# Designs tried in a protein design run: designed miniproteins, single chains, continued (3). Part 98

Each design is a single chain, and the fold is of that chain. pLDDT is the mean over its residues in the fold that is shown.

## One batch from the design tools (miniprotein)

Design m11397
Fold by ESMFold2-Fast:
Structure m11397 (fold): chain A 76 residues (1-76)
Amino acid sequence: SEEQKRLEEFIKYIRKEVEENKDLMTPEELAQINSLIEKAEEAVKKGDIETAKKYLEQLADRVLRIRMLKETLENL
């Protein structure tokens, strides 16, 4: 239950990062990210913690790439 709550908090964080940086993504990238978010939310809802972590790991990599792009643009 505690781990499930932390995964839910992380999904909420990812949704916020994606929304705040959606202009840095193509429509295709945004669709892929939204699909991964949906799959992560479904896995958490079903109590499939291992599957949820797999999708969240992929989402974390995507968010890190978006942040790196934003930081590069801010230093131009």
Scores: mean pLDDT 82

Design m11398
Fold by ESMFold2-Fast:
Structure m11398 (fold): chain A 57 residues (1-57)
Amino acid sequence: SKPILANEEKALEKIREYAKKKTVEEVQRMIDLAQRAGGEKIARVLKETAEELKKKE
């Protein structure tokens, strides 16, 4: 695939890494922002990260 399309997956990975450093409450705020921006894939990744954070902390 073209580099531009491949960079979308890398952007989602960076969002996961940022979210893992946040609290559950901060990730919930990020989910709200992503949903308002129409970022369904981003919101899904953030929801998964919030569940992981709940299990660890």
Scores: mean pLDDT 73

Design m11399
Fold by ESMFold2-Fast:
Structure m11399 (fold): chain A 65 residues (1-65)
Amino acid sequence: SVENVSKLTAAALIAISMGARILEIYDDGTIRLERSPSPEEEARTREAARYLEEVFGVKVEIVER
């Protein structure tokens, strides 16, 4: 639905604005973020994942490329 696409798009844009890198968005609404070898970047990615799960209710996975 358009509402689900809008929610996932908004979540994705927020994740990018927080410094996360998006690898995939799945049909079930799961967003996959790229794991960083940098501790500082990984901390930002984990903060983005937590924010998306809390605010948008989406499932987030942090995975290697």
Scores: mean pLDDT 79

Design m11400
Fold by ESMFold2-Fast:
Structure m11400 (fold): chain A 98 residues (1-98)
Amino acid sequence: VPKKGTPLTDASVAATRKEIENLEEVVEELAKLAASGDAAKTAGAALRLIGLLLDLYALEDDEGIKRLAELLREEAEKMEGVAKRLLEEIAEIAEEIA
């Protein structure tokens, strides 16, 4: 990981906090898109969620990272195949970072 030299703007911090309040909705949207079979939309949602994970890491929000991992695990239990694996992999990354 490169040196954390880029300061977060107040607007960026506020946007990240709003996403933290809506972690359940972000995870549910990814799960819904993954279940739909729309690969392009699923990839976009997954990248958005990884971006959120990196924002939580930059804020040193270990509780937010753990909550994100838990929500991903819960949604993955309702899925199978590639969709389940995608959510489990992101959860594993979140757990490793926390």
Scores: mean pLDDT 72

Design m11401
Fold by ESMFold2-Fast:
Structure m11401 (fold): chain A 81 residues (1-81)
Amino acid sequence: SSELKEQIKELLEEAIKKSKNEEAKELLRKAIEYLDQGNYEEALTYASAAALTIHETEPDNKELLDILSRALNLLEELLKS
């Protein structure tokens, strides 16, 4: 739904603001690009890659990891719809 897409986009944009890793930020920007195109499989792929990068480089950033977990869960729901 349009509302679900907007929620995911807001979470991904918040993750970009809270991350300190430039590679993770670029992966999140790509996830937003694919989300806007309606390519949810690629959006999930890039968001998942960003989450892995953040887990390795910023594991103590619990707020960021929570935001990413929520975004990934909503992306998976969007893929099932």
Scores: mean pLDDT 88

Design m11402
Fold by ESMFold2-Fast:
Structure m11402 (fold): chain A 89 residues (1-89)
Amino acid sequence: MSEEERERLWLEVEATFVIMQAAIVKKIAEKLPNKELREKAIKLSDEAMDYAVKAIESENLEEQRKYLEKARSLVDEAIKLVDEGIKKA
């Protein structure tokens, strides 16, 4: 297996973990009492899952890295909003 093929497989594993994390964050966000924080966190979680799927489906290694980085950034923002929503509950 080439080094590039190994990197692609690990990126796919990492993207799958981001999808799982985003799905969990979305479920927690659905329970937030603040409507604005809830809707924004759900939207960011959905966008993170979309970018993680794009990372898996991309045949270009550079695009896979960019999509995965974007997905991680969106999940981190969603987690931050969920944390804020829980503290304000």
Scores: mean pLDDT 87

Design m11403
Fold by ESMFold2-Fast:
Structure m11403 (fold): chain A 88 residues (1-88)
Amino acid sequence: SSPSQDELLERIKKELLKVLLEDKKKVEEMLEAIEKEIDSEDDEIRREIAELLKEAAKLALEKPGEAKEEIEELVKEIGRLMKERAEK
């Protein structure tokens, strides 16, 4: 059976956190992609998600050993906004 929407969101959050903490190259690629597209985003929730992703990626690159708790909090907020967007 296919995963439920809640299971998909939990998987996305776990995968995002793993990438942010363990894969510097992927984080650099994510940051570049976000910065390219963020200024053209007209959806307020999508723009807020993009800004939080940008902040998390920047923290992971600038202070990877010290920003773990801040990154985890940003991933929680991203997940909350993604759930809100999916329910509309």
Scores: mean pLDDT 77

Design m11404
Fold by ESMFold2-Fast:
Structure m11404 (fold): chain A 67 residues (1-67)
Amino acid sequence: FVLEKAEVLDVVETEHGVVLRIRLPDGSEAGLTPLAAGILANKFVFKDEELREKALELEPWLASRIE
């Protein structure tokens, strides 16, 4: 993994699939597919519990990578 942890700012469903908006170490933001996010970061941190629950509903594999 490129990052040990990444902060998830938003999770959105689009016509192209699910997109995770992630804050990068330089402070910038990126919209990534679940596959790209899974390659980028080992663990994910969410800004609040509502966002975390939404992410787990859309992408259940995140459950093993939250901590």
Scores: mean pLDDT 79

Design m11405
Fold by ESMFold2-Fast:
Structure m11405 (fold): chain A 75 residues (1-75)
Amino acid sequence: AMDTKVKVKVDDDTEKITVSAENARGETEFKADGVKKGNSEVTLERGEAGDFDLTLKSYDKEKVAGIPEVVAKAA
């Protein structure tokens, strides 16, 4: 399997989240609006479909539902 590097950036002023996944194949990026940072905790877990589940403890999970697809496409 390729070594996949996941980067999460949260803009506290605009309440935007950007997730990028990078490996030897390239980089894939996801952006979501209206996501608030209540804490700095981010958890990345492998889901049942072989995709990664990204849990942001202080964020609305429904608003970040597309993030696992970004990580899976990069892997």
Scores: mean pLDDT 47

Design m11406
Fold by ESMFold2-Fast:
Structure m11406 (fold): chain A 83 residues (1-83)
Amino acid sequence: MAAEKEKLEKEQKEMLEIAAKAGGAVARELGYTREEIERELSESGSAELREAVLEGHELDEEERKELEKKLKEAKEKAEELRK
């Protein structure tokens, strides 16, 4: 059942990217600079997740609202899977 594994991996990757972007947006609100985030994440093994966090840090107000909506949807999906 390769298709089920690929679907699960894709959904996990999407949720992880959404969470990473949300983390970047929160870091911006807390006053962290892009360079500080990049430096702390430079030794983490995932370049894709680091890029997602940096992308979240760069989001404008409208983009952050869209991200909050996606994060809420992802959280609801995760809660359904946990039940």
Scores: mean pLDDT 71

Design m11407
Fold by ESMFold2-Fast:
Structure m11407 (fold): chain A 76 residues (1-76)
Amino acid sequence: SAVLRAAGLSDTEVRILLTLAGGPRSIEEIARALGLTQATVSQHLKRLEARGLVERVGPDIYDLSAAGRALLAASA
C-alpha cells in the first residue's frame, strides 16, 4: 500500500486495482465489491485509464494494463 500511495493513488483507486488483480470486471461488479456507486467507480476508472494503469476491454468492462500489473507486483 505504501508503494501505491507513493504513486499518487487514492485509497479507492488502490482498492479498484486490487479488485482487478483477479481478472477483468464490469463497473457493476467493482461497485458491488467495494460498496460504491457505479458513477464513483466510473470516475476513478477514467482517471486510472488516463494514467495507463487499466484498460477498457469491453462496454463497462475493465482490466489491469501491463503497467497496472507491474505497479501491483512492486507493491507486494
Scores: mean pLDDT 84

Design m11408
Fold by ESMFold2-Fast:
Structure m11408 (fold): chain A 89 residues (1-89)
Amino acid sequence: SLAALRARAAALEAQAQALLAEDPSSIEAARLLYQAGLAYDQAGDLERSLRLLQESIRIATEAEPRDPFSSGAVLTASSTGLVITQKQL
């Protein structure tokens, strides 16, 4: 249902925001925002979908895979990665 899609999208967005609070350059957060954006698109919430997709692209562009400072805090749950990403300004 559309309500279930919106609830799923909101949950994904909330998870992404929690990750962004720890690491503003989180690639994992960008992926969650992208998934939330697609879910809002399926639910017909085009304005929110576009906003989340644009935010996902922005974060992914800033957190390039080749840049250890924007991509360092990935799946290994390392405090070192968090410290590195905190130096992004």
Scores: mean pLDDT 70

Design m11409
Fold by ESMFold2-Fast:
Structure m11409 (fold): chain A 92 residues (1-92)
Amino acid sequence: MLSEAEKEAIELFYRIYLEKAGPEALPDYEERLAELNEKELEQFYESLKESITEIMKELGYSDEEIEEILEKVDKKKIEELVNKYVEKRVSS
């Protein structure tokens, strides 16, 4: 199970990602979270952590570095990572 800090960091990463890549999805994201029970919400965060971990590994981060970023909820670093990932997916 995820710590409260990890959940906060994961939610922050995904929210910033949606704001930059697909802001129209934000209302659906908020609605989905409100409909989930405690067990479903935990599974949702675990799935997001796996996806975010893969993204960070693709950007060159180690498992130890990823864990430190999530546990510290480094907002500035999380925003930097999201920006770098979004830029990598946009051909310009």
Scores: mean pLDDT 75

Design m11410
Fold by ESMFold2-Fast:
Structure m11410 (fold): chain A 108 residues (1-108)
Amino acid sequence: GSIRERIDELLSRIRALSDQMIAALRAGDHAKARALLDQLNVLIHELISISLKSNDIEYAINALEEALELTERIRAAAREAGDTETTFRLDVLIGMIRIVLGVLKLIS
């Protein structure tokens, strides 16, 4: 199924960005962390969009739960690095993922 393949591709990219972003935050490279955050924001919005179109709601829920866990890990690194702006922007993304998860779990 093309939707599952797209979800897997997006998750793979989100995992890679998560690792790079945590490394940038730990190195104090706030400019790189911000550029990676802009990319993460695009990928999470695409994941949400494709998840809402998925006929496999369970697969979509599992994908969004992994994206949530990764985003929360980046937020913890941003907070530890004292990057208030990145932390705030990640809180917005986390809130959006949680709302979408709530909707998908209600209709599953």
Scores: mean pLDDT 90

Design m11411
Fold by ESMFold2-Fast:
Structure m11411 (fold): chain A 96 residues (1-96)
Amino acid sequence: APPPVVSNTKVSPKEVKPGDVLTVTSTFSGAATLTFTVSNQNGEIVGEADGDANGVAKFTVPEDAKAGTYSVTVFGENAAGEGSVSDPVEFKVLPR
Protein backbone atom coordinates (compact mmCIF):
# COMPACT_ATOMS: atom_id res chain seq x y z
CA ALA A 1 0.00 0.00 0.00
CA PRO A 2 1.26 3.56 -0.60
CA PRO A 3 2.25 5.54 2.51
CA PRO A 4 -0.54 7.73 3.93
CA VAL A 5 -0.57 11.46 3.12
CA VAL A 6 -1.16 13.93 5.96
CA SER A 7 -1.62 17.60 4.98
CA ASN A 8 -3.20 20.94 5.91
CA THR A 9 -2.55 20.57 9.65
CA LYS A 10 -4.02 23.58 11.49
CA VAL A 11 -4.14 24.66 15.12
CA SER A 12 -6.81 26.96 16.57
CA PRO A 13 -6.37 29.20 18.41
CA LYS A 14 -2.70 30.03 17.64
CA GLU A 15 -2.18 31.55 21.12
CA VAL A 16 -3.50 29.80 24.25
CA LYS A 17 -3.14 30.01 28.02
CA PRO A 18 -2.70 27.05 30.40
CA GLY A 19 -6.08 25.30 30.83
CA ASP A 20 -7.38 26.32 27.36
CA VAL A 21 -8.59 23.79 24.79
CA LEU A 22 -6.68 23.59 21.52
CA THR A 23 -8.36 22.18 18.38
CA VAL A 24 -6.09 20.51 15.81
CA THR A 25 -7.33 19.54 12.37
CA SER A 26 -5.62 17.70 9.52
CA THR A 27 -6.60 16.28 6.15
CA PHE A 28 -5.43 12.78 5.30
CA SER A 29 -5.50 10.14 2.58
CA GLY A 30 -4.83 6.43 3.04
CA ALA A 31 -4.41 6.58 6.83
CA ALA A 32 -6.36 4.21 9.10
CA THR A 33 -5.23 5.98 12.32
CA LEU A 34 -4.06 9.50 13.20
CA THR A 35 -2.00 10.38 16.29
CA PHE A 36 -1.55 14.05 17.22
CA THR A 37 1.53 14.80 19.33
CA VAL A 38 2.10 18.10 21.15
CA SER A 39 5.71 18.96 22.03
CA ASN A 40 7.33 21.89 23.81
CA GLN A 41 10.29 23.88 22.42
CA ASN A 42 12.74 21.27 23.80
CA GLY A 43 11.00 18.46 21.88
CA GLU A 44 9.47 16.99 25.06
CA ILE A 45 6.04 15.44 24.51
CA VAL A 46 3.44 17.22 26.67
CA GLY A 47 0.32 15.62 25.18
CA GLU A 48 -1.06 13.12 22.68
CA ALA A 49 -4.53 12.67 21.22
CA ASP A 50 -6.03 10.28 18.69
CA GLY A 51 -7.63 11.92 15.65
CA ASP A 52 -11.26 11.20 14.85
CA ALA A 53 -12.56 10.01 11.45
CA ASN A 54 -12.66 13.65 10.28
CA GLY A 55 -9.03 14.35 11.26
CA VAL A 56 -9.90 16.40 14.38
CA ALA A 57 -8.37 16.20 17.84
CA LYS A 58 -8.80 18.37 20.94
CA PHE A 59 -6.03 18.92 23.44
CA THR A 60 -6.36 20.64 26.82
CA VAL A 61 -3.22 22.66 27.61
CA PRO A 62 -2.04 21.55 31.09
CA GLU A 63 -2.64 24.12 33.85
CA ASP A 64 1.08 23.92 34.75
CA ALA A 65 2.28 24.36 31.13
CA LYS A 66 5.23 26.72 30.72
CA ALA A 67 4.96 29.72 28.40
CA GLY A 68 6.73 29.19 25.08
CA THR A 69 6.47 27.94 21.51
CA TYR A 70 4.91 24.48 21.23
CA SER A 71 4.44 22.32 18.14
CA VAL A 72 1.95 19.73 16.90
CA THR A 73 2.82 16.86 14.58
CA VAL A 74 0.40 14.35 13.09
CA PHE A 75 1.37 10.73 12.49
CA GLY A 76 -0.83 8.88 10.01
CA GLU A 77 -0.57 5.10 9.73
CA ASN A 78 -2.25 2.82 7.17
CA ALA A 79 -3.58 -0.73 7.74
CA ALA A 80 -0.26 -2.17 6.50
CA GLY A 81 1.70 -0.36 9.26
CA GLU A 82 3.24 2.24 6.92
CA GLY A 83 3.36 5.73 8.43
CA SER A 84 3.88 9.37 7.51
CA VAL A 85 4.56 12.37 9.77
CA SER A 86 3.31 15.90 9.02
CA ASP A 87 5.48 19.00 9.19
CA PRO A 88 5.21 20.57 12.66
CA VAL A 89 2.73 23.41 13.21
CA GLU A 90 3.63 25.91 15.94
CA PHE A 91 1.46 27.65 18.52
CA LYS A 92 2.18 29.85 21.53
CA VAL A 93 1.42 29.13 25.17
CA LEU A 94 1.07 32.52 26.87
CA PRO A 95 1.93 33.29 30.53
CA ARG A 96 -0.90 32.78 33.00
Scores: mean pLDDT 79

Design m11412
Fold by ESMFold2-Fast:
Structure m11412 (fold): chain A 86 residues (1-86)
Amino acid sequence: SKDEILGVFNERLGAWAARALERLSREQVRRLARAVAETLEEYLDNPDLPPEELVARLRERLTALLPDEPAAVAEAVAMFREVLAA
């Protein structure tokens, strides 16, 4: 359900952000978190969207935001995949 997905998102986002803040600035974490949240909103508005297409779009968006931080992008994408699996 939407509520279950949002619950998982809040939990996973919190854990991811705590780790990301050890290496990235608050502004970088905020930009990545916003892009993840916007992509999740797209999914919640159209749950028939292919998950792999959403993941590919998110990866592209995150890479554009932080091109020099591939590890941070990969970790944010992994967190998003966990949210979609809920």
Scores: mean pLDDT 84

Design m11413
Fold by ESMFold2-Fast:
Structure m11413 (fold): chain A 68 residues (1-68)
Amino acid sequence: MKVTKSAVITVVELKDGKKLVFAKDADIDEKGNIKLEAKVKGESEEVEGKVKIDYTKETKTEKVKLIK
């Protein structure tokens, strides 16, 4: 993905100590879902991606999905 230097970086630390870095602001709801919209904008190379993190009671790992 392409990122502009004006992008805001959001870092989410997972339970296993891994870090997810998002190039743009992510809206995090009360259920821990992160929304990033992916849009490629011309020469500025600005990118928005939709990412969903699912937490399950029975697993200690988060599921991360990129939604186009």
Scores: mean pLDDT 41

Design m11414
Fold by ESMFold2-Fast:
Structure m11414 (fold): chain A 82 residues (1-82)
Amino acid sequence: SLEDVVNRMVALVQAVQEALLAGAPPDEVLRRVDEVEREIDRLTEQALRTLSPEQQQFMRDVRGRLLESLEGLRREARRRAA
């Protein structure tokens, strides 16, 4: 379902945040951010093929917010590397 796809994408972002909070090396966090961004793009593209136009807009909005969250994690990892 749409909710299941969204929940999966949210869980992927949360896993990166948990790794950062657990003290994972900055280079590992940056690698995980890139991997999660690619997986979110894959899940979004797959979902868009079966969604209505209204659901497609909702999915694009969700993706945008999650990518903003990932960028926040990327900035924090870079700060810790300095």
Scores: mean pLDDT 88

Design m11415
Fold by ESMFold2-Fast:
Parts: sequence; C-alpha cells; structure tokens
Structure m11415 (fold): chain A 66 residues (1-66)
Amino acid sequence: VDLTKIPGIGPEEAELLRKAGYSTEEELLKLTLEKLKKIPGFSQSSIDILNKIDLKEEIKKALAEP
C-alpha cells in the first residue's frame, strides 16, 4: 500500500507507521489522529496536515488505488 498518497505522509512517516504495526489495510483503517500523535518521530508539520484532512477518507482513497 502506498501510504505516501496520504497528505502529510512522506516516505519517513510511512516507515514509522509500518514499524508501529500499521502495515496492513485493516490496521490502517483503525488509524486515528490520536494514535499518530503517539508514534515517536512524527513531525508537527505532518500532524498539522493530518489534523486538517479527513484521515479515514484519505486512507480509504490511498487503499482503493495502491
């Protein structure tokens, strides 16, 4: 799954998500902004972008067209 399609998620952030256990479609659909804030290494700029978008909808879009 190409997590970099989600606004605010670059290659570094995608790697952090995989290390935190968010590597499958099912796990990604359970991802919330609060869980992202608990992942060490996520930048404040990424959190700010993700806070402005509908994270669940963007994850669904990224999963629909991997």
Scores: mean pLDDT 74

Design m11416
Fold by ESMFold2-Fast:
Structure m11416 (fold): chain A 79 residues (1-79)
Amino acid sequence: METHTSTLTSDDLDAALALAGRELAEELGVEVDDPIAFLRELEAQGVVTLEIDEATGTLTVTVDREKLAALRAAIAAAR
């Protein structure tokens, strides 16, 4: 059966956002209860930019590596 429905459901989008949030939390060495809220906090800080292509159902996460490295250093210093 061929289904040409290129729609990320809300659950699929939430899963993709949660995965990205968990990967960034792991890279920063932190544990988070809400990986989506964490990812949104990083977006608000300008550490990441999120782009959703609804036509292809693709989530693109662009990471500011300099800001991410600075945040990682700050977290390590706060241990």
Scores: mean pLDDT 73

Design m11417
Fold by ESMFold2-Fast:
Structure m11417 (fold): chain A 90 residues (1-90)
Amino acid sequence: PLELSEEQLEEYEKIAEELENDKSATKKELVKTAVELLAEALGKEPKEVAKELYEKLKPLFEEGKKNGELSEEEIKELEELLKILKEIAK
């Protein structure tokens, strides 16, 4: 059902955190670079990885928002992330 495992999502988060330390990069560029690095590690295309991440995270985000488990800040950050992932997945 889901191709991207929890361990693969953790690897994406680690790459994203490393890139966040470079204050010169925009959030969109950081996400784009993280997706490209994850795609290289998985032997996949960046567009494919971005699509898989979007399709996996979107239902979890909607459920967490509905259940009140997400803070307003987390909702904003996840909406921005999903928007960037959707753009890369084009």
Scores: mean pLDDT 73

Design m11418
Fold by ESMFold2-Fast:
Structure m11418 (fold): chain A 109 residues (1-109)
Amino acid sequence: SEEEELLAEMTRLSALESEVLRTTPFLSPEEAERHAALAKEFGADVRSVAEPSGSAEAYAAASLWGTVMARVASVRRLSDAELQRLRDLLVRYTRLATRREAARRAARA
């Protein structure tokens, strides 16, 4: 399913972040600047999806994934197409997470 594929992608991304943190414990000034810019951009993508839904848990989870993606993208020499794929992945995850949170709240109300 799309959900299973998305979660598998996120699991692979988490493993990649762990590798980046292990191999690149310190960011250069250029990497740190790129990280800050990407974190802001990915954070804006998450806010645009999660904020209208009022889904605080989904917003928090997606924000953490945005930080993971920004770290990986700051260290790795990603193409514009690879960056766009990460953004699309983050948006898809945020939409899925907000729908799941809304469904859980509705079921418990």
Scores: mean pLDDT 81

Design m11419
Fold by ESMFold2-Fast:
Structure m11419 (fold): chain A 80 residues (1-80)
Amino acid sequence: IEDLLRKMVEAVKNGDYAEALAYQVLYLLKTIAGSISLEKAKRFLDVLLERHTANGDTAPDAETREKIYEIIEKLIKELE
């Protein structure tokens, strides 16, 4: 959990928006659900992006979303 937060902050500092979102989704899943799956991560990402749009931020395009999904899948394998 702490490592996920650290990596998220590092990604933000490096300007890696997609990677930062991927770590944020995984951190939320680990904290709330206790179990991580790609399907649940995709749903959490959708909720998070909807929140960003509601706050006046621009939602990422389909290419960026796909990149985030790829990062999430990779990170889930590392957490197993």
Scores: mean pLDDT 69

Design m11420
Fold by ESMFold2-Fast:
Order: C-alpha cells, then sequence, then structure tokens
Structure m11420 (fold): chain A 69 residues (1-69)
C-alpha cells in the first residue's frame, strides 16, 4: 500500500460525502460518514489493497469532516 493508494481512497470517500450532501442537504453527520466509509472500502477493494478497518474509518472520518466544512 502506497501513499498514492491512500490518497485515492481519501478522494473517493470525499466525493461520496460531497455527493450525499448535494442529493440530501438534510443528511445527518452519521449518514455522511457512512457514505464516506462505504466509498473508502469500495475503492480499497477496487485497487486491490489491504487497508486495516481502523485506517479506512480514519480516512472516511477525515473526508466526511472536510465535506461537511
Amino acid sequence: MSEEDLERIYEAAKRAAEEKLKKDPNATIQEVHEEALRAAREKAEELGVEVPDTVLRLIASEAASEALT
């Protein structure tokens, strides 16, 4: 796993969080985090990289926080 892989996972999570907010402006913080985490997991699987769940959750949390700002 490279820093480039982590950046791609982060960007996917951020895009998912931003799209959720565009489609549902009343989405809860929890719903935005769940969308970001889903996208992070999907991107890691797509890239064929093994990322610990704790790291995926941190990426999703950071991405969702940025999208909510």
Scores: mean pLDDT 81

Design m11421
Fold by ESMFold2-Fast:
Structure m11421 (fold): chain A 58 residues (1-58)
Amino acid sequence: MLTPEQKARLKRIQARLGLPVDGVSDERFVNLQRGLGLKADGVADDEELRAIERAISQ
């Protein structure tokens, strides 16, 4: 489902937050989306990854 680039970005986010670095948009990813006030649909597209990266950099 994820492109290699999206998977690499997700792994980077996981590493920064101290989560298991597996590059999988699973239930933990949905919980992260919910915690950040994003749409909790489990979709790790370029727009969603950018929103998460912006949220965690503040």
Scores: mean pLDDT 76

Design m11422
Fold by ESMFold2-Fast:
Structure m11422 (fold): chain A 58 residues (1-58)
Amino acid sequence: LTEAQVRDFAERMGEGEVLSLERLSDTEFRVVMRVDGVEREWIITAEGSVTAVEVREL
């Protein structure tokens, strides 16, 4: 799983702007997105599974 694939997946799934993308392991990426003016943090696995972990305000 590449950063480009993870970014594309996050943008399509979240329908928002990717603010940051960090590789945590070979199978996990941390993505911070802005969706409807709110920051959301996602963990994306190698299988493309997404888990929303929290919502933050800028």
Scores: mean pLDDT 66

Design m11423
Fold by ESMFold2-Fast:
Structure m11423 (fold): chain A 131 residues (1-131)
Amino acid sequence: SELDKLLEEFRKAIKENDVDGARQALERLASLPGAGEKLFEKAWTSDSLLDRALYFGAIFAIMVLTGDDRLAPKVLFYLSLLPEEEARFVLRFGEKVADLARLIKANAPDEQVQKALEEIRKMLEELEKRD
């Protein structure tokens, strides 16, 4: 699906520290109708902490880029059902992806976006080592 393709493009952009790839993937995710709801469904049904973190991170990016926070109550409710350690990790990862989205929305210099991507990549690599 287009959603799965954009998630893969975003994951690749994080891995490769690709500023243009990250901007394009997140902007296209934000413009895709129903992407937030579909990402929430994927996060809710996922057994992988890595996948849940990525899906919720993408939701936070969409909320920042669109200014639409209607999914926030659903996200917070879902996080309240997770074990505390997992909820804290997902929230922390989501905050870092939201920071990236704010930089993209503000058309920040590539140097700042690269630093945000590097932080997100390190967190993603730590999750991959746990799973």
Scores: mean pLDDT 85

Design m11424
Fold by ESMFold2-Fast:
Structure m11424 (fold): chain A 87 residues (1-87)
Amino acid sequence: MEKEVEAALEALDTLEKELDILEEKVNDPSLSKEELEKILEGLERALPQLEKLREKFKDNKEVQEKIEEVEERIKELIEKIKKKLAE
């Protein structure tokens, strides 16, 4: 499980970096509605994958804390995109 924990943490770190980039893109006023919809679809698709990862590593506090942080960021970004698309 050691290598699996390490791989999970690396994947979560990569996802956090991707979220930083996506947040910057979502804040760009030149971004098209089609691009916003694509980002939204990707984020909504990521949530059930994070839930599966959370269940797999439920006894690993470090992985759980990282998943919670990433999941919250994804939910925040989804709501932001939905508000922009509703405008």
Scores: mean pLDDT 83

Design m11425
Fold by ESMFold2-Fast:
Structure m11425 (fold): chain A 81 residues (1-81)
Amino acid sequence: SGLSRAIELLREAKKLANPETQRKLDKAIALLEAAQTSSRKDDHLRAAIVYIEEALKLTKNPEAQEKLRQALELLKEELAS
């Protein structure tokens, strides 16, 4: 699913991230994992997007930036579905 792929991309981006960015990505990953089984899926998706956007602002690594942007596109598509 788009959610599973987004989580994978965030985990890969986290490996390239500094500790502050890693904390934001950990919060996003936890929210997306909760979204997979939650009746409040859209609320968890919206919250995760905020943390990913904050992580993207802190990210200087181009590979990590690309992974975060791909994850955001997948999550916005999931939210629109």
Scores: mean pLDDT 87

Design m11426
Fold by ESMFold2-Fast:
Structure m11426 (fold): chain A 72 residues (1-72)
Amino acid sequence: MVPPPVPSDEPDLLSDEDRARIGELFDAGRYVEASRLAVETARERAERDGTLTPESRRGFELAEARIERAER
């Protein structure tokens, strides 16, 4: 059995540009909007790249529910 190579030590769910935009919202004190953007961007990328697993989808749903509760 040959072990497959690992791509990196962290998942590439967000680009540098996405992180910059999210950071700007955090810097402006817009924490709920920053969190929502981060979750939506990561989910969209995972779906586009075909890396969206049932576990990841559940994680995104839980994050969205937490953000929704923070808004209410």
Scores: mean pLDDT 69

Design m11427
Fold by ESMFold2-Fast:
Structure m11427 (fold): chain A 110 residues (1-110)
Amino acid sequence: LREEVERLLEELEETLKKLEEAIEKGDIEKALEEAKRAYELALRAYLTALRLDDPEALRRVREALRKLIGLIKKLQKMVKDDPKTKNELELMEGVLALLIGMLNYELKKL
């Protein structure tokens, strides 16, 4: 579990960097690809960190989810003329926000 969380977080951080670079270059197609990959990695990292039940791992996942939400919000502005893609990104943002809420709850309890 700890090694799995570390690998997932490393892969997620790499994907977040690629997503940010694609957004900066205006490569919408690449940014969407990296956003979907980051979203899947984020869900896996979240579930694995919960099973590990380690405060440091939970905090690291929460920070990665916050970064991903910020990048997804930037990408939403770039796809204004594509309602279907914008709606998909808004759904991803909503799910990630819910996960952050759950992580905040877990980190608050003894």
Scores: mean pLDDT 86

Design m11428
Fold by ESMFold2-Fast:
Structure m11428 (fold): chain A 93 residues (1-93)
Amino acid sequence: SLEELKEKILEILRETVQKLLDALRNGASVEDIKKIIEETRKKLKEVAPEYQEFIDKVSEELLKAAEEAYRNPEKLQEFVDKVREIFEKIKEL
């Protein structure tokens, strides 16, 4: 069902967000952040191949927000806000 698909997408993204927050907190490299996003993109496309364009857009937005938070830790709240926006869009699918 669409609801089961949404829940699976949200579970993958919750895991990704936790990994990104851990990476940002522990001084991981930008390459580590990119790898987390790339692995997430791959998992999401496996689960929801019909939403490829949406997945690519979400992955790029999440990467940009994470890289901005990496460059400036004061932007961590902006990253959290972008995550909330993405979760809301998925719930509206």
Scores: mean pLDDT 86

Design m11429
Fold by ESMFold2-Fast:
Structure m11429 (fold): chain A 60 residues (1-60)
Amino acid sequence: GVAAGGGAAASAYNAGGDREAVDRAGEHLKQGDVEGAAEGIRAAGADEKGARQGALSGAP
């Protein structure tokens, strides 16, 4: 849901991800694509470990 997408996106932003990449990750989460969101966060400059944890934490 939107709340889950917001949590993961906020985590990525604080981890050093670009805002545009965070917005794209949010779109993936709205569609239920947790893996796509995690990939987007990782590509944006957040570390892979943080991206995976953020996506899982944001997905209920």
Scores: mean pLDDT 58

Design m11430
Fold by ESMFold2-Fast:
Structure m11430 (fold): chain A 88 residues (1-88)
Amino acid sequence: QEELRRMEEETQRMLEEIRELQEKRRELEELKKKGLVPEEYERTKEELRQLKEDLYRFSKEAAELLRGLPQRETFETIARDIQEELEK
């Protein structure tokens, strides 16, 4: 139960970091189109990709640990959604 709560809190934290990085990437993309901050844009894209990969691995592990519990489907859904975003 405490481990499940920790996994939920960690997942929520990662999702929030992904959201913040997606917003930052969006702002930097507009600046890059003007010939500004190309290096910062690429760095932010890489950070976002890495965090999505980390969330994908974490969600997959959580789903395996939660076999037979309703919460498993939630983590499997998160893993699937993130995988689709990573694949393009």
Scores: mean pLDDT 77

Design m11431
Fold by ESMFold2-Fast:
Structure m11431 (fold): chain A 99 residues (1-99)
Amino acid sequence: SRLEKLQEELIEGVLKAYEEEKKSRGIEVSEEERKEVEELAREALKKGIAAVYAREKDPERAEKLVEILLEGMIEEGRTGDPEAAAARVKARVAELEAK
C-alpha cells in the first residue's frame, strides 16, 4: 500500500541521514548501531501512527492524515527545510478538512 511505501521511505531516509551525519564527523556506523537506530525509528513511527488513529475516529481520514504527515517528514529530510515542509503539511491538512 502507499502507507507502507511511505513508512519504508521514511525509515530509509532516517538511516541514510544518520549514517551521513556520522560519516561527516569521521565516525563509522556499525551494523549493530544501524539496527538499533532502525528499531527506534520504527517504534517511534508506530506510536505516532497509533496516536493519529486514536484521535481521528474516521479511519479513512486518519490514513490520509498519516500519509500527509509522513510525506512532510520525508520532504523535510530530503530538503533540510522544516518551514517549507510544515507549510505544505498545513495546506494539505486544510484541504482535507474542507472535504
Scores: mean pLDDT 83

